Designed miniproteins, single chains, continued (3). Designs and how they scored, part 15

Each design is a single chain, and the fold is of that chain. pLDDT is the mean over its residues in the fold that is shown.

## One batch from the design tools (miniprotein)

Design m8523
Fold by ESMFold2-Fast:
Formats: structure tokens, sequence, C-alpha cells
Structure m8523 (fold): chain A 106 residues (1-106)
């Protein structure tokens, strides 16, 4: 999928808000294919933050961390998981993945 513009990411967040979609743990977002692009994930997280949806932004940052984890870039993964937890300290997925990434660095 092509990179999302900030406007497109904001529109997607507004559409999700209308359908009352709470959180997407796997970040499937079939319509956007945001998993294919780091830039798309960053834009989507920014759109969620503009809407005050810190929990959704945390899920997107968690997905960014998983992407870097799969690439073997554990330091980068830790950075994104920490950013997710700054936005949503109750995000159990981010907590679990942060611990896993920290084990790889040690």
Amino acid sequence: MKPLTDEQAELFVLMEERTEILSTKDVPLDELDVEASVENLKRLAEAYLKRGRKDQAAEVFTALGEYYYKLGKYDEAIKWYQKALELDPSNERAKKLLKEAQEKVK
C-alpha cells in the first residue's frame, strides 16, 4: 500500500471512532496495510494522538517495536515499546514485548 498522508490517517481514525472500534492488538488494518510501512505506522500513531486516543497510538508504537524486533534491531524495538508505555502504561502487550526485547539485549 502507498504511504498514508496525515490527512488519510486522521480520516481512518475518525472512521474507527464512528464504528466504535476500541483497540486493534494485531494492527491488521486491512484497508490501509499499515504493517507494510514504518512511515504509515508513524503517521497513523500521530493521527491517533491528535484525536486523544493514546491507547490506539500505543498499539501502533507497539507494532513498530515488533517490526524492529523481527529485524533483530532490539534497541530500536525497546525504544518504541517504551514510547507505547509512556502513552498507555496499562498496555500488557507492550509490557510483555518490552521484557522480551530487553532479554535479547542482555
Scores: mean pLDDT 67

Design m8524
Fold by ESMFold2-Fast:
Structure m8524 (fold): chain A 83 residues (1-83)
Amino acid sequence: MEERRKENAKKIVEYDAKLHGVTVEELRARVDAEIADLDKQIKELEEQYKKNPTSEIKSKILALWVARGILEAVKTIIDEAEK
Protein backbone atom coordinates (compact mmCIF):
# COMPACT_ATOMS: atom_id res chain seq x y z
CA MET A 1 0.00 0.00 0.00
CA GLU A 2 1.98 2.95 -1.37
CA GLU A 3 -0.66 5.53 -0.34
CA ARG A 4 -0.51 4.51 3.33
CA ARG A 5 3.30 4.67 3.28
CA LYS A 6 3.20 8.18 1.74
CA GLU A 7 0.59 9.34 4.30
CA ASN A 8 2.62 8.00 7.25
CA ALA A 9 5.80 9.63 5.88
CA LYS A 10 3.99 12.97 5.41
CA LYS A 11 2.74 12.84 9.01
CA ILE A 12 6.25 12.11 10.31
CA VAL A 13 7.80 14.98 8.28
CA GLU A 14 5.04 17.44 9.29
CA TYR A 15 5.23 16.36 12.95
CA ASP A 16 9.02 16.80 13.05
CA ALA A 17 8.76 20.20 11.32
CA LYS A 18 6.13 21.37 13.86
CA LEU A 19 8.19 20.16 16.83
CA HIS A 20 11.30 22.03 15.65
CA GLY A 21 9.53 25.08 14.21
CA VAL A 22 11.09 24.55 10.76
CA THR A 23 9.43 24.64 7.36
CA VAL A 24 9.23 21.70 4.92
CA GLU A 25 11.54 23.74 2.64
CA GLU A 26 14.15 23.96 5.43
CA LEU A 27 13.95 20.19 5.95
CA ARG A 28 14.49 19.69 2.20
CA ALA A 29 17.55 21.97 2.29
CA ARG A 30 19.00 19.94 5.19
CA VAL A 31 18.37 16.65 3.38
CA ASP A 32 20.06 18.04 0.23
CA ALA A 33 23.08 19.13 2.32
CA GLU A 34 23.32 15.67 3.95
CA ILE A 35 23.15 13.93 0.54
CA ALA A 36 25.95 16.20 -0.74
CA ASP A 37 28.08 15.36 2.34
CA LEU A 38 27.45 11.63 1.84
CA ASP A 39 28.47 11.93 -1.85
CA LYS A 40 31.80 13.44 -0.72
CA GLN A 41 32.34 10.67 1.86
CA ILE A 42 31.51 7.95 -0.70
CA LYS A 43 34.01 9.38 -3.23
CA GLU A 44 36.71 9.56 -0.54
CA LEU A 45 36.10 5.94 0.51
CA GLU A 46 35.99 4.73 -3.13
CA GLU A 47 39.44 6.26 -3.69
CA GLN A 48 40.69 4.56 -0.49
CA TYR A 49 39.16 1.27 -1.69
CA LYS A 50 41.07 1.52 -5.01
CA LYS A 51 44.35 1.83 -3.06
CA ASN A 52 43.58 -0.80 -0.40
CA PRO A 53 40.48 -2.96 -1.08
CA THR A 54 39.38 -4.22 2.35
CA SER A 55 36.02 -5.66 3.47
CA GLU A 56 35.85 -2.87 6.09
CA ILE A 57 36.07 -0.07 3.49
CA LYS A 58 33.58 -1.91 1.22
CA SER A 59 31.12 -2.23 4.14
CA LYS A 60 31.46 1.51 4.90
CA ILE A 61 30.78 2.39 1.23
CA LEU A 62 27.68 0.13 1.22
CA ALA A 63 26.42 1.69 4.48
CA LEU A 64 26.80 5.22 3.04
CA TRP A 65 24.97 4.18 -0.16
CA VAL A 66 22.10 2.81 1.97
CA ALA A 67 21.99 6.07 3.98
CA ARG A 68 22.01 8.10 0.74
CA GLY A 69 19.13 5.99 -0.63
CA ILE A 70 17.11 6.64 2.53
CA LEU A 71 17.74 10.41 2.25
CA GLU A 72 16.73 10.37 -1.45
CA ALA A 73 13.49 8.59 -0.43
CA VAL A 74 12.91 11.21 2.31
CA LYS A 75 13.52 13.99 -0.24
CA THR A 76 10.95 12.41 -2.60
CA ILE A 77 8.40 12.26 0.26
CA ILE A 78 9.06 15.94 1.16
CA ASP A 79 8.65 16.94 -2.52
CA GLU A 80 5.36 14.99 -2.75
CA ALA A 81 4.14 16.55 0.52
CA GLU A 82 4.37 20.00 -1.15
CA LYS A 83 2.09 18.91 -4.02
Scores: mean pLDDT 74

Design m8525
Fold by ESMFold2-Fast:
Structure m8525 (fold): chain A 59 residues (1-59)
Amino acid sequence: SMEEEKKKIEEFLKKYRESLKATRDRAVALGMDPEEVDRGYEFDLKELEKKAEEQLKKI
């Protein structure tokens, strides 16, 4: 059903956001520049949100 598909997408997105945050935190912990890392992290989050909204509109 459409509702089941939406829930699966939402759960996937939640886990993916958590993975992106964990990757960001690890990069900073390894001594990478936080400003550069955060720019990449924010870009990835915005791209994920855009693609998620497009997929949810199709269901």
Scores: mean pLDDT 83

Design m8526
Fold by ESMFold2-Fast:
Structure m8526 (fold): chain A 78 residues (1-78)
Amino acid sequence: SAVIRDVIIHELEELKEEVKDNPEISELLEKAIEALRAGDTETALEYLEKARELAIKQGNEKLAEKLERIIEAVRRYM
């Protein structure tokens, strides 16, 4: 659904603004957004999983939890 994709992209854009001082995660989120806009769900999931793992390694559990919710939404609805 285009509506669900637009909602997920909007959440990722907001999250990217929250983490703009973390360039590594911000870049991964931008690549995930670009992949979703292109309809490449598999590539988007790869970038989101990398962002989640990096958040865990950095000790940012809240960011990791937000990314896990978004990953689950992408897997379920896209």
Scores: mean pLDDT 87

Design m8527
Fold by ESMFold2-Fast:
Structure m8527 (fold): chain A 111 residues (1-111)
Amino acid sequence: NKNVRLNAAFALGSIGDEAAVEPLIKALKDEDENVRKIAALALKKIGSEKAVEPLIKILEDESENYEVRLLALYTLKDIAGEKAKEPLEKATKDENENVRIKAKELLQELA
């Protein structure tokens, strides 16, 4: 049931515990795009470096919904800071215009 998984991801993010990180990383691969979006937002709130590599994979997945890639972009910038520079530079070449624009804006904030 996607609503149960969505509520679980939201609750894990609201608690903000490091113990929530691994379940949320699994939720980034959920069949429902809204669960994946909430998982990315929850990982952004927690700020764990363990989310960096999974989020880079989401951002570089051409088959992923562009809104999920946008959330991965924001989350990577917040968690990784300057270490997000290379993934952000690649995102300036993304297929979606909104992802490209946001990647350029976030790169300027890191300069």
Scores: mean pLDDT 84

Design m8528
Fold by ESMFold2-Fast:
Structure m8528 (fold): chain A 57 residues (1-57)
Amino acid sequence: MEEKAEEIAEAYAAGDYEKAAELLSEMFGKPKELALLILKEVKAQGVSAEKLKEGLL
């Protein structure tokens, strides 16, 4: 879990939302498109990669 959360946070920090959404989808069993929308909203609210990682754990 923590390893995947770290990979998601790294992809998010790099602006690779496609990879971040795919990993998030795998982790929670949600559709990739929904995961992508969540990541865009989280970024729009100014959430850091570190804060995102905390929220995934």
Scores: mean pLDDT 78

Design m8529
Fold by ESMFold2-Fast:
Structure m8529 (fold): chain A 64 residues (1-64)
Amino acid sequence: SAEAEELSRRGLELKKEGLELLKKAKTPEEAARGAGLVLRGIGLGIQAELLTGEAGLTLEKPFA
């Protein structure tokens, strides 16, 4: 769906921004902000998968 596509793209953007912030972080506070962006990006990716109905037995990670 268009909504899932949008969430996937936004998630990827947040992951990239977070990783760049982590790469240049010089304080724990900066590192925490970068990590937060990465985690939010992952959450959007999961939400996109749920919206596409691709929930099968294995999404992107096995339930083991």
Scores: mean pLDDT 76

Design m8530
Fold by ESMFold2-Fast:
Structure m8530 (fold): chain A 100 residues (1-100)
Amino acid sequence: LTPEQQAAIDALTQAAEILEKMARKVKDKNPEAYKLLDEAASKIGEAMNAIRAGDYERAIKALQEAKDLVRKAMEISGLTEEGEKALALLDQAIAEVKRA
């Protein structure tokens, strides 16, 4: 991987860990938020595969979709601090992909 691809994947790995922690907090209390976070994690996985394949357009689209899912999950769960940190990492990954 290029340094930019690696930096993007590292940021996405951290974002995925935050989404897993958020999902654990809402699993029993808010099933709708849980599904949104699970879908967001799936989109992060899609983006990581696209980055490895050099398909940066697909990666950016998947990350934008992941951001929208995280924002919706934040709204209905109230997990604002964790969600904002995840969004910042997704934005970092998008910036690194654009430099690649």
Scores: mean pLDDT 90

Design m8531
Fold by ESMFold2-Fast:
Structure m8531 (fold): chain A 55 residues (1-55)
Amino acid sequence: HMEELKKKNIESLKKAGDYALEQAEKYLQNVSPEEGKKRLEEVKKKIDEMIEKAK
């Protein structure tokens, strides 16, 4: 059965999301606010879609 694989995939997505948020925060501090905000919104949208599909 692939129940554990499913759980691992969800955990991997959570890890990726957490990592992306950390990198986005760092990126925001080092780039123009406008560019940082736009990139952050793009990443957020992608993560949200991935979470929805994982369900």
Scores: mean pLDDT 73

Design m8532
Fold by ESMFold2-Fast:
Structure m8532 (fold): chain A 85 residues (1-85)
Amino acid sequence: SMEAVREALRLLKEALEALKKGDEERALKLAREAAKLLGVEPGKDAIEAIERALAAAVEEAQKLNDEETLKELAELAKEFNELVG
């Protein structure tokens, strides 16, 4: 749903900020909540959880034809990729 994608986007933005600060435990917790909202398995760590939740959020936003949310997700994915290499 749109509400689930928007909440997952909010959680993923907070997860990335936690990861930037070196708070891997908080990042994993937030990313797991985002993955749960999107119905996907979060994986083993914060990086994998963010990757899986981002991919699921993009897929759902594409199905909903939400160009604004897709743009925000693309910007978040770019920041994440720059952070993790």
Scores: mean pLDDT 87

Design m8533
Fold by ESMFold2-Fast:
Structure m8533 (fold): chain A 118 residues (1-118)
Amino acid sequence: SLREALRRAAERVRELAEEARRLAAEAAHRSAGAAAHLAAAAEHLEEAARLLEEAAASTPERMRELVEEALRHLREAVRHLEEGARELGKADPALAERARELARRVEELRRELEEAVA
């Protein structure tokens, strides 16, 4: 069901948020600016997960509003992950690539979620 898909999406987004938090901690040793972007991405992912959990328990009308808000937070998370990766690019290319890979995974989930609620 859509509600079960939203609950699974929330769990996946929470895992991505934890990964973003780990990347932020590692980036702090390389670039304060990159660490700030990665931490901001984690905060947006945490909020998206909360909204998706609330959506799974809500009315159909409220569910749509909450999912649309979660999609906005996922887009902001992608932007911050990409900005963090750019800041890291020359100082830590491996960590920058991990941030870009995380951004790709968030964007894939965002597209899947957008299609599921269309």
Scores: mean pLDDT 91

Design m8534
Fold by ESMFold2-Fast:
Parts: structure tokens; sequence; C-alpha cells
Structure m8534 (fold): chain A 71 residues (1-71)
């Protein structure tokens, strides 16, 4: 499962770089379903929501990523 989550995260990053923010969000959400303690995936999901103008969601995901990274 961890390998699949990493693959989904990499694909999401590529989509972010192409401006496909909604598609990137879906991939990062799937990655978190497979590895819910993945702090990096939370940060990428926060970035994707920030690009979509979803500032409140972006903040929540960044905060969750920080909480997990501090463990």
Amino acid sequence: MKEKAEELTRKGIVLLSQGKYEEAVKLFEEALKLDPNNASAYFWLGLAYAELGEEEKAKEYFEKGIELAEK
C-alpha cells in the first residue's frame, strides 16, 4: 500500500505542475486513504487547495501535515 501511495503522490505532483489542480487533489486524497499518516501528502493537498483558492481547506491540510511531521 505504501508504494501505491507514493506513486499516487508523484502523479499528483506532476498534475500540480501542469495546473491540473482538481485532478491532483483526487490523487493526493487517494494517497492519504492508503497512507493516512503521510505528512508529505497533506502538504501537497494543502498546496493544491491553495492553488484552487480554497484557503480554509489549504490551511487545515497544512496544519494536519505539521502535526504528523512533529511526531
Scores: mean pLDDT 82

Design m8535
Fold by ESMFold2-Fast:
Structure m8535 (fold): chain A 62 residues (1-62)
Amino acid sequence: EEARKKALEYVEKGFKYFLIGDYKLSAEYFRKAAEYFRQAGDEQGARDAELMAKIAEENYKK
C-alpha cells in the first residue's frame, strides 16, 4: 500500500538520475526502493530494484 507507493516513487527517481548520469544517486534511490518493496511484501520488486542499484553502481567509478 503506502510502502509500495514509496517503492515506485523511488524507482522513478532512480531512473531519472540514471538517465542524467548521476549513477551514485541512482543507486541510492534504487536501494531505497528495494527496502520499501520488502516492506510491502513484494520480494520480486525488491530483487529488481537491487539489480538496478547494482547496475548503477557499476556505472560510476569507485
Scores: mean pLDDT 82

Design m8536
Fold by ESMFold2-Fast:
Structure m8536 (fold): chain A 57 residues (1-57)
Amino acid sequence: DAILEALRAGDREAAVAELQRRLGLPLATARSAVHDMMRAPDEELPALLARLREQFG
């Protein structure tokens, strides 16, 4: 998963770009989501991303 890979690498810009590309999120929404996910424990990232996909994908 390119979004999870970018988040785990700490690559905020790549994670924002992947969220916009794959889920069609506006820039501000993608930045907010990445900010929240980067501050979360790694084990929570798949669940957070799944909720985001349900909401926007």
Scores: mean pLDDT 81

Design m8537
Fold by ESMFold2-Fast:
Structure m8537 (fold): chain A 86 residues (1-86)
Amino acid sequence: EIEELKKKIEELKEKIKELEEKIKELEEELKKKLKELKETPPEDKEKILKLIGEILRLIGEIFDLELELERLKEELKELEKKLKEL
């Protein structure tokens, strides 16, 4: 059913867009935390450790979302190929 395939393609495009926007938000948050870390006095070890933990968490979340985004883009490419072959 061509209509079902077209619907799946549009749903994937929306999911990809949402993931790209979420990654962008997390990248801005990461930038903010990195700047805060640079501006933190070396004497404030507790704040430095907390910021490092937050930065590592953000990096991990961005990495996971980037992998999911790449997977969805590959799935979209396969569905578009199937639509072209129909």
Scores: mean pLDDT 86

Design m8538
Fold by ESMFold2-Fast:
Structure m8538 (fold): chain A 89 residues (1-89)
Amino acid sequence: HMVTVQALDVTLLSDTTVRVTVTFANASQAQAAVPQVQAMLNSLLARDPRLLGYSVSLSGNTVTVTLRAANRAAAVALSQQLVDGLRQL
């Protein structure tokens, strides 16, 4: 609503680690999205014990989220939930 997601990319780095890259229209939108992304991840962490941790980094118009999950099935499921949440931005 307040930011425009131009692209989403999901990469499985290992059985327990997934990288989700979100590209926004500009750097200001990416910066504004960081607190919203962190809020979504904190909500997910509180709801799903299979999410062991996450990191968020900002570079230009791109926000990169790395998820650490209990197992591969959890990594896939959690990345899908994050992507669904990001599409609502």
Scores: mean pLDDT 81

Design m8539
Fold by ESMFold2-Fast:
Structure m8539 (fold): chain A 75 residues (1-75)
Amino acid sequence: AAVAEAQRHAGEAGDYLRKGQKYLNEGKYDEAIKYFKKAIEHAERALALDPDSVLARTILEKARKYLKQAEEKKK
């Protein structure tokens, strides 16, 4: 049950990460920030349920890096 929930959250995190990247490339920094924060939330939930998830960890790392980039471009 927990593994299936972890996989669902990792999938959602990946989808939000891709949306964030798209908005970042379009210069829509507020929308990019919103989606990267959602990606982080779901990736952290996935990792809490499955600490060994390489997918969740990778998404979390990327989302954090892109969030920082989007925030720096908005400043």
Scores: mean pLDDT 86

Design m8540
Fold by ESMFold2-Fast:
Structure m8540 (fold): chain A 84 residues (1-84)
Amino acid sequence: GPTPAQLEAVTLLKKGDIYFRQKKYEEAVKYYEKAAELTPDSLLGAIAYRKLAEAYRQLGDVETAEEWEKKADEIEAKFRERLA
């Protein structure tokens, strides 16, 4: 089953999503960053990085958004190689 860190990260992503839907992007970022910290170099971490990128794009910080997208792409590429 999922680890305690993965379960906490899922809860944090859900809280971030609530703030994101309310257009409270700075608050959403805080929750998504915490989720990413709990799940580095994992597919769940890649999901957190994608959500961080979207939140930063909504804040107008395109450069930071692209950095998080690159981190997500690198993790997803690594997992694709392991499955191929």
Scores: mean pLDDT 87

Design m8541
Fold by ESMFold2-Fast:
Structure m8541 (fold): chain A 57 residues (1-57)
Amino acid sequence: DLLEQATERMIRDAEEKGRVDTEAIRRELIAAGLSPEEAERIVEEAEKRALYHIAKS
């Protein structure tokens, strides 16, 4: 699940590195065969989920 993987990566990067490179994740999704529109949707949803998780921790 690409959305789940993106969410987990964003949480891990935020916790371990203090920052998330959303542009790199978007490019990786496009390279994996997603359209730019699909990649943007997944990045936005993953970012929302990651922020919710971090705020609740």
Scores: mean pLDDT 79

Design m8542
Fold by ESMFold2-Fast:
Structure m8542 (fold): chain A 72 residues (1-72)
Amino acid sequence: MKEEIDKEIELALAVMEAALYQRIAEKTGNKEDYKKAAEWYRKAAEIARSLGRDDLAEYFEKQAENLEKKAK
């Protein structure tokens, strides 16, 4: 169960980083901050899928896609 606990922690950290960069990007309008937020949501989606949390992974993938559109 240590592997699962470690992945849950990694997921929480990835989501926190994604939310932080998303808030920074919304305040600054900086495309690089939107790109970083999207990258962290992509990482969160990968971890969520590895935990069998497919619905959660789809949610994060959708968030990443929306942010990537703003980064263009």
Scores: mean pLDDT 84

Design m8543
Fold by ESMFold2-Fast:
Structure m8543 (fold): chain A 74 residues (1-74)
Amino acid sequence: GSEKERKFIELEAEATVLLMRLYLENTEEARKAAEEVAELLNEAQKAAKAGDYDKAIELAEKAVELAREALKKL
């Protein structure tokens, strides 16, 4: 595997954990953030399946950042 594949896998795992935390918060704000994070993660996974790890990493990083900011505001 490439360094980019590894970086994507690590970011995907982090985003998934944060997404699960947002779903467990049981607020409307957390639910909206979870939907946005899930959409970014879905697009990142599509990019990775296409072999575009640069795009996959960018989208996964956005998912992590959005999830962290949403959790910080709760």
Scores: mean pLDDT 87

Design m8544
Fold by ESMFold2-Fast:
Structure m8544 (fold): chain A 45 residues (1-45)
Amino acid sequence: MEELVELGEKALEYMEEMGKKMTSGERGRFVGSMRVHYQAIKQQA
């Protein structure tokens, strides 16, 4: 479970970096994926 916490931190860092290169459409898809990922981490943690 410790790895899941680290993955969450890295996901935030990647989100900021990707945001600089994403279009509005890509951003929408990315936000959707992030939401699912965060919910999975929360429920497993």
Scores: mean pLDDT 67

Design m8545
Fold by ESMFold2-Fast:
Structure m8545 (fold): chain A 61 residues (1-61)
Amino acid sequence: SEEEKIYQYALDFWKRYEESKARKEAQKLFPDDPEAAEAYVQKRIDEFNKKLEEEKKLLES
């Protein structure tokens, strides 16, 4: 349905937005530690994905 398409599109958009924001924050927090910066970005993405999984479970109830 159109609702499902809009939902999927919005999720993809917000995932990319979160990653971009996390990378900017990581650069500010870890300017001299690229490994820590990448770990921070991955942590933020993982947190976002966990929140999405929780929301999907609620919607499927």
Scores: mean pLDDT 79

Design m8546
Fold by ESMFold2-Fast:
Structure m8546 (fold): chain A 60 residues (1-60)
Amino acid sequence: GYLEVAEEALKLKDEGATYEEIVEFLRKHGIPERAARVAATAILLGMSPEEIAELIKKLT
């Protein structure tokens, strides 16, 4: 679900992934571009996986 996707995206951030790489990762998991861009910003700001998952759910 979105929680597991958010956890994996946060790991990518910790490994040095760029904003565009995180957006692409989220899009490959079926998240629309607009929602992916908002979620990628939240990931870079260090929001919790639960908050990111809820944000994705609200935008999709």
Scores: mean pLDDT 88

Design m8547
Fold by ESMFold2-Fast:
Structure m8547 (fold): chain A 70 residues (1-70)
Amino acid sequence: MKEIEEELARLREELAPVLKETKLPVAHSVEEIVERLRELAREYGDPRFLELAELLREGVERALEIEKEL
């Protein structure tokens, strides 16, 4: 989980100018962020966006499982 957040932060900083121009909305949910990342992957043909979407989805899934276990 922590590594996913750190990688997300790094890529957000690297892509900050582009994200600022595209006005990537503050998502109401993680699912919206994942969908937007998939769209960006298609637009730019950059696998890093798909990789982030997959990691974020998995991270949320793990967090939900841990929360249910506790």
Scores: mean pLDDT 62

Design m8548
Fold by ESMFold2-Fast:
Structure m8548 (fold): chain A 68 residues (1-68)
Amino acid sequence: GGKEELEEAVEWLSKEPDLKVERVGERGLRATSTGDVTRLIGLALRAIGDFPLLEVRVEGNTITLRVK
């Protein structure tokens, strides 16, 4: 379900060297980049494809993912 996709997303994004991943409550995560926004946008597009039960948002250097 959506919570399982969220756990997969946490593990996946935590492996990225320039991302700080933080849980946002029980149903969300925030990943903040110290690198290029272009890399971050690529990760967000991949998340939209791989995690259809998660809402994906990009603002500045941050991706947020939340269970729908």
Scores: mean pLDDT 84

Design m8549
Fold by ESMFold2-Fast:
Structure m8549 (fold): chain A 84 residues (1-84)
Amino acid sequence: SSLEDVLARRALQDVEEAIEALKEGDTEKAIEYLESALRAAEAAGLPQEVLDLLREAIRAAKEGDTEKAIEYAERAKRLIEEWL
């Protein structure tokens, strides 16, 4: 696999971990995973829409809007899966 492919898979795994953390109420852990996912997505050259959704998920999580954070993270996850 290319380096971009490896980084995209890392972004996917980080998003999945973030969604799990949000569902468990561990907002701090979720933000860490979302920020890691954003860095990996940027490094992988993923589409701007993925990066924007990850930023919106981080913002919602920081605001305590768990439902919106999950919605944005799940949308980002779907786009990463489609890109891979």
Scores: mean pLDDT 91

Design m8550
Fold by ESMFold2-Fast:
Structure m8550 (fold): chain A 65 residues (1-65)
Amino acid sequence: SEKEKIIEEFKIKAKELLEKAETEEELKKLREIAKKALEEMKKAKTAEEAKEIAEKAIKEMEKIL
C-alpha cells in the first residue's frame, strides 16, 4: 500500500538521522520524535496524511541535529 511505502521510507530516513546523533540526549530526543511519528502514521486515515506526519517529523528531527 502507498501508506506502508511512506512508513518504510520514513523508517529509512529516521534511521539515517539517528546515526548522525553524537550524544545520548540527541539520540533520545530523535527516538521519541520517530516513535511518536510512527504511531501517528499508523493511525493516519490516508497515505497523504501519513506523508505530512513523516515530513513534519523529519524537519523536527533535523532541527535537533
Scores: mean pLDDT 84

Design m8551
Fold by ESMFold2-Fast:
Structure m8551 (fold): chain A 102 residues (1-102)
Amino acid sequence: MTEEERRRREALRDLAEAFQVAGDNAIKAMKESKEKAERYAQGILALADGAASVDPERAEEIRKLAKEFVENVLKAAEDPSYLPEAKKTMDRLVELLREAAA
């Protein structure tokens, strides 16, 4: 493994952890206020752009999953039945990044 490949894998692991923390915070914030959830949602979309730069091959899937999570967590603010789908989408995104880092 090259030094550059090692750094890429470390960056993807760090991004997976950042997405997990941001996703959990977005879900928690949604229960407190829609405005706070919107701020965390914007942060998650920024993380998706960062992850797409680190792994261009998975960029479209990363952005798609991040967008689906954001849409579902914001919908959950009005209808809690969207919350399980939001969690599932975030778990899939985190797993994708961790697998890419392996």
Scores: mean pLDDT 83

Design m8552
Fold by ESMFold2-Fast:
Structure m8552 (fold): chain A 68 residues (1-68)
Amino acid sequence: SAEEHLERGKKLLDEGKFSEAARHYGLAIGLDPENAEAYRNLAIALEKMGVTDAAKAAREKAQQLDPE
C-alpha cells in the first residue's frame, strides 16, 4: 500500500539511504498520486541528495495537494 511505502521510505531516510527512500516515496505516489505526505518526504530525500530542482518540484506538488 501507499502507507507501507511511506513507512519504508521514512526508515530508509533515517538510515541515510536517500536514494532508496526516494524510490519508496515514488512508489507511494504511484499508488496514491494525491498523497501530499509522499511528495513532502520525497522532497526531503531529494534535497539531501542535492537534487535541488526535483526537490523544489516535489515541494510545489505537495503544496498544491495540501495547501495551507
Scores: mean pLDDT 85

Design m8553
Fold by ESMFold2-Fast:
Structure m8553 (fold): chain A 60 residues (1-60)
Amino acid sequence: AAAEVARALGLSPASAAALAAASVAGGTDQSKRTIARVGGHDTGASEEQVEAAARALIAA
């Protein structure tokens, strides 16, 4: 999950790991999608990159 999120959003491994941990704490698919959107907004990621990150977090 963390490595896939880092690749999709262009985040550092530490930032991706923090998002993955937050997604586990949130517990819902909706929370995971929200976390991916927030991370993507901060990096200027495309909608496609945000969707890829959300799928990685949900699949984990």
Scores: mean pLDDT 72

Design m8554
Fold by ESMFold2-Fast:
Structure m8554 (fold): chain A 60 residues (1-60)
Amino acid sequence: SIAERTQKALDLIKQGEEAFKAGDYDKAIKLYEEAVEAGKDNPAVKELAQKNLEKVKKAK
């Protein structure tokens, strides 16, 4: 369902944040890309994932 995919996207964003804080930029990028795909049916969650992806790419 959309709700289940949205929850998965939020969980992936949290995992990406952990990877980013640990300095694992490649892992953070992959997790945020998965979050964008999982959150595609929820514009707010998709945008959140995209903003986090942009931040980690700029930090790398």
Scores: mean pLDDT 85

Design m8555
Fold by ESMFold2-Fast:
Parts: structure tokens; sequence; C-alpha cells
Structure m8555 (fold): chain A 62 residues (1-62)
């Protein structure tokens, strides 16, 4: 995994802690795109699923 992908996942997790679903979604989408461009389709799919789950957690919690 490229360092840039990991950095975006970390920033997305920080956005989740702040309840910022929009910023979380943007960072995970960028991370997934970078992983896909690197030829790591499996990692890109995992990142997309993690982002969707995290957004649902933020949006479903008051």
Amino acid sequence: VKKEVLDLIVKGSEAKSKGDAETLKEHFEKAAKLAEEAGDEEMAEKIRKMGEAAVQEVESSP
C-alpha cells in the first residue's frame, strides 16, 4: 500500500471522530482511487466498503 493511501485513510478516520461525514467520504474516495490506480483492486474495494460503513455510522448516530 502506498503511503499516500494510508495517509488518506488516517485523515478519514480523524474526520469520523469529528462527525464530519462529508470529509470522511472524500478522503476514503481519494484513497480508494489511488489504490485502484496502483493496481490494487482488492485494497480499493476494501477502502470503499470501510468508507461506506464509516459514513453510515456517523449518519446513523445522533
Scores: mean pLDDT 78

Design m8556
Fold by ESMFold2-Fast:
Structure m8556 (fold): chain A 55 residues (1-55)
Amino acid sequence: AEEEAREAGRELAKAYLAEKDEEAEAIGRELYEKFKSLEAVEIATLAALEVLGKL
C-alpha cells in the first residue's frame, strides 16, 4: 500500500542520515522487490526527500 511505501522511504532516509549506507542499500532493494512498482518507489522517494528536507 502507499502508506507502506512511505514508511519504507522514511526508514531509508533515516538510515542514510545515520550514515548506515549498507542498511540504506538493503532497504532500497527490499522496497523495489516488495512493491515491484516504479510508482511505489516514487512514493517512497518523495517521503524520503520530505524527511530530509524537514531536517
Scores: mean pLDDT 70

Design m8557
Fold by ESMFold2-Fast:
Structure m8557 (fold): chain A 95 residues (1-95)
Amino acid sequence: RSKLLRDIAAALALMTAAVIRLALPKLPEEAREDARRIAELLVELADAAAAGDVEKAKELAKEVIEAAEKSIDPEVSRLAKVTAESVLKLLEEAE
């Protein structure tokens, strides 16, 4: 049960990171650094979730939410925040 929920959390974070990276060339130059940082945090979140480091994954999800709230691009902000909130719920159910 817990392994499947952590794998789903990792997959969601990786999919969102990939979507953001594919969108980078379409974003204004000033928004690209924020979006790139969010994608990097989502990959770190996925690695922690897959490794079973639930506490580290929760902290990284909170960092994604904070970075998303400071993001210049509203769609990147919304997508990252929704993903991080979904990951947090899955990690709580995995405990």
Scores: mean pLDDT 86

Design m8558
Fold by ESMFold2-Fast:
Structure m8558 (fold): chain A 95 residues (1-95)
Amino acid sequence: SLQELIERVKDVKDVSKLNGREKLAKAVALAKQGDLGTAIDLVLSLEEIPVPVDGLTPEDSLKQKLAKAFRKVAEEAGLPQEVIDPLVAAIEAAK
């Protein structure tokens, strides 16, 4: 389950050993801990979306696709919208 995945990865120090799905789960764990900047950086390190996402368009940039993937996983994990919305906006606006 997603919650079991988050519990497994929350204490992982070396994120380079995580796959894409595990990196998204780690980003959610970081967001829950208040480490928002590291959560954003970890999502932006992904080269592709590691989970199926509805509402993707051909015009979506990789950052927009990653923001949608993060929203999906964060909502499934029960993060509140007031935490998710600024993180999604930051991922989309990243340089």
Scores: mean pLDDT 84

Design m8559
Fold by ESMFold2-Fast:
Parts: C-alpha cells; structure tokens; sequence
Structure m8559 (fold): chain A 58 residues (1-58)
C-alpha cells in the first residue's frame, strides 16, 4: 500500500511537470521561474523513485 501511494504521488508530480512545460509561459511565468519549478519537480520525482526502490528492496 505504501509503494502504491508513492507511485500515485510520482504520477501526480509527472503530470505537474508536463503542465508546467506546456502552460508555464502562458500563465505569465518567466523562463527562469519555469526552469526552477521543473528542476524542483524533477528532484521530487527522483526522491520518490528512491523511496519506492528502497521499499521494494525491503
């Protein structure tokens, strides 16, 4: 159940990353703001991947 919860959270962040790429400029965000948010989301996705892997190895 915990692994499934983390997988769902990861999918939600992947959707947020896609939305930022597609709509960030349209929302009036600067290129720097778009890049910063993308980096933050990518880092959070990586952290969730590591947590999932750790739980699956347990």
Amino acid sequence: SEVVKLQVQKKMLEIALDVDRKYGSRAGWSDEQIEQLQKQLEEQIKELEEQIKKLEES
Scores: mean pLDDT 81

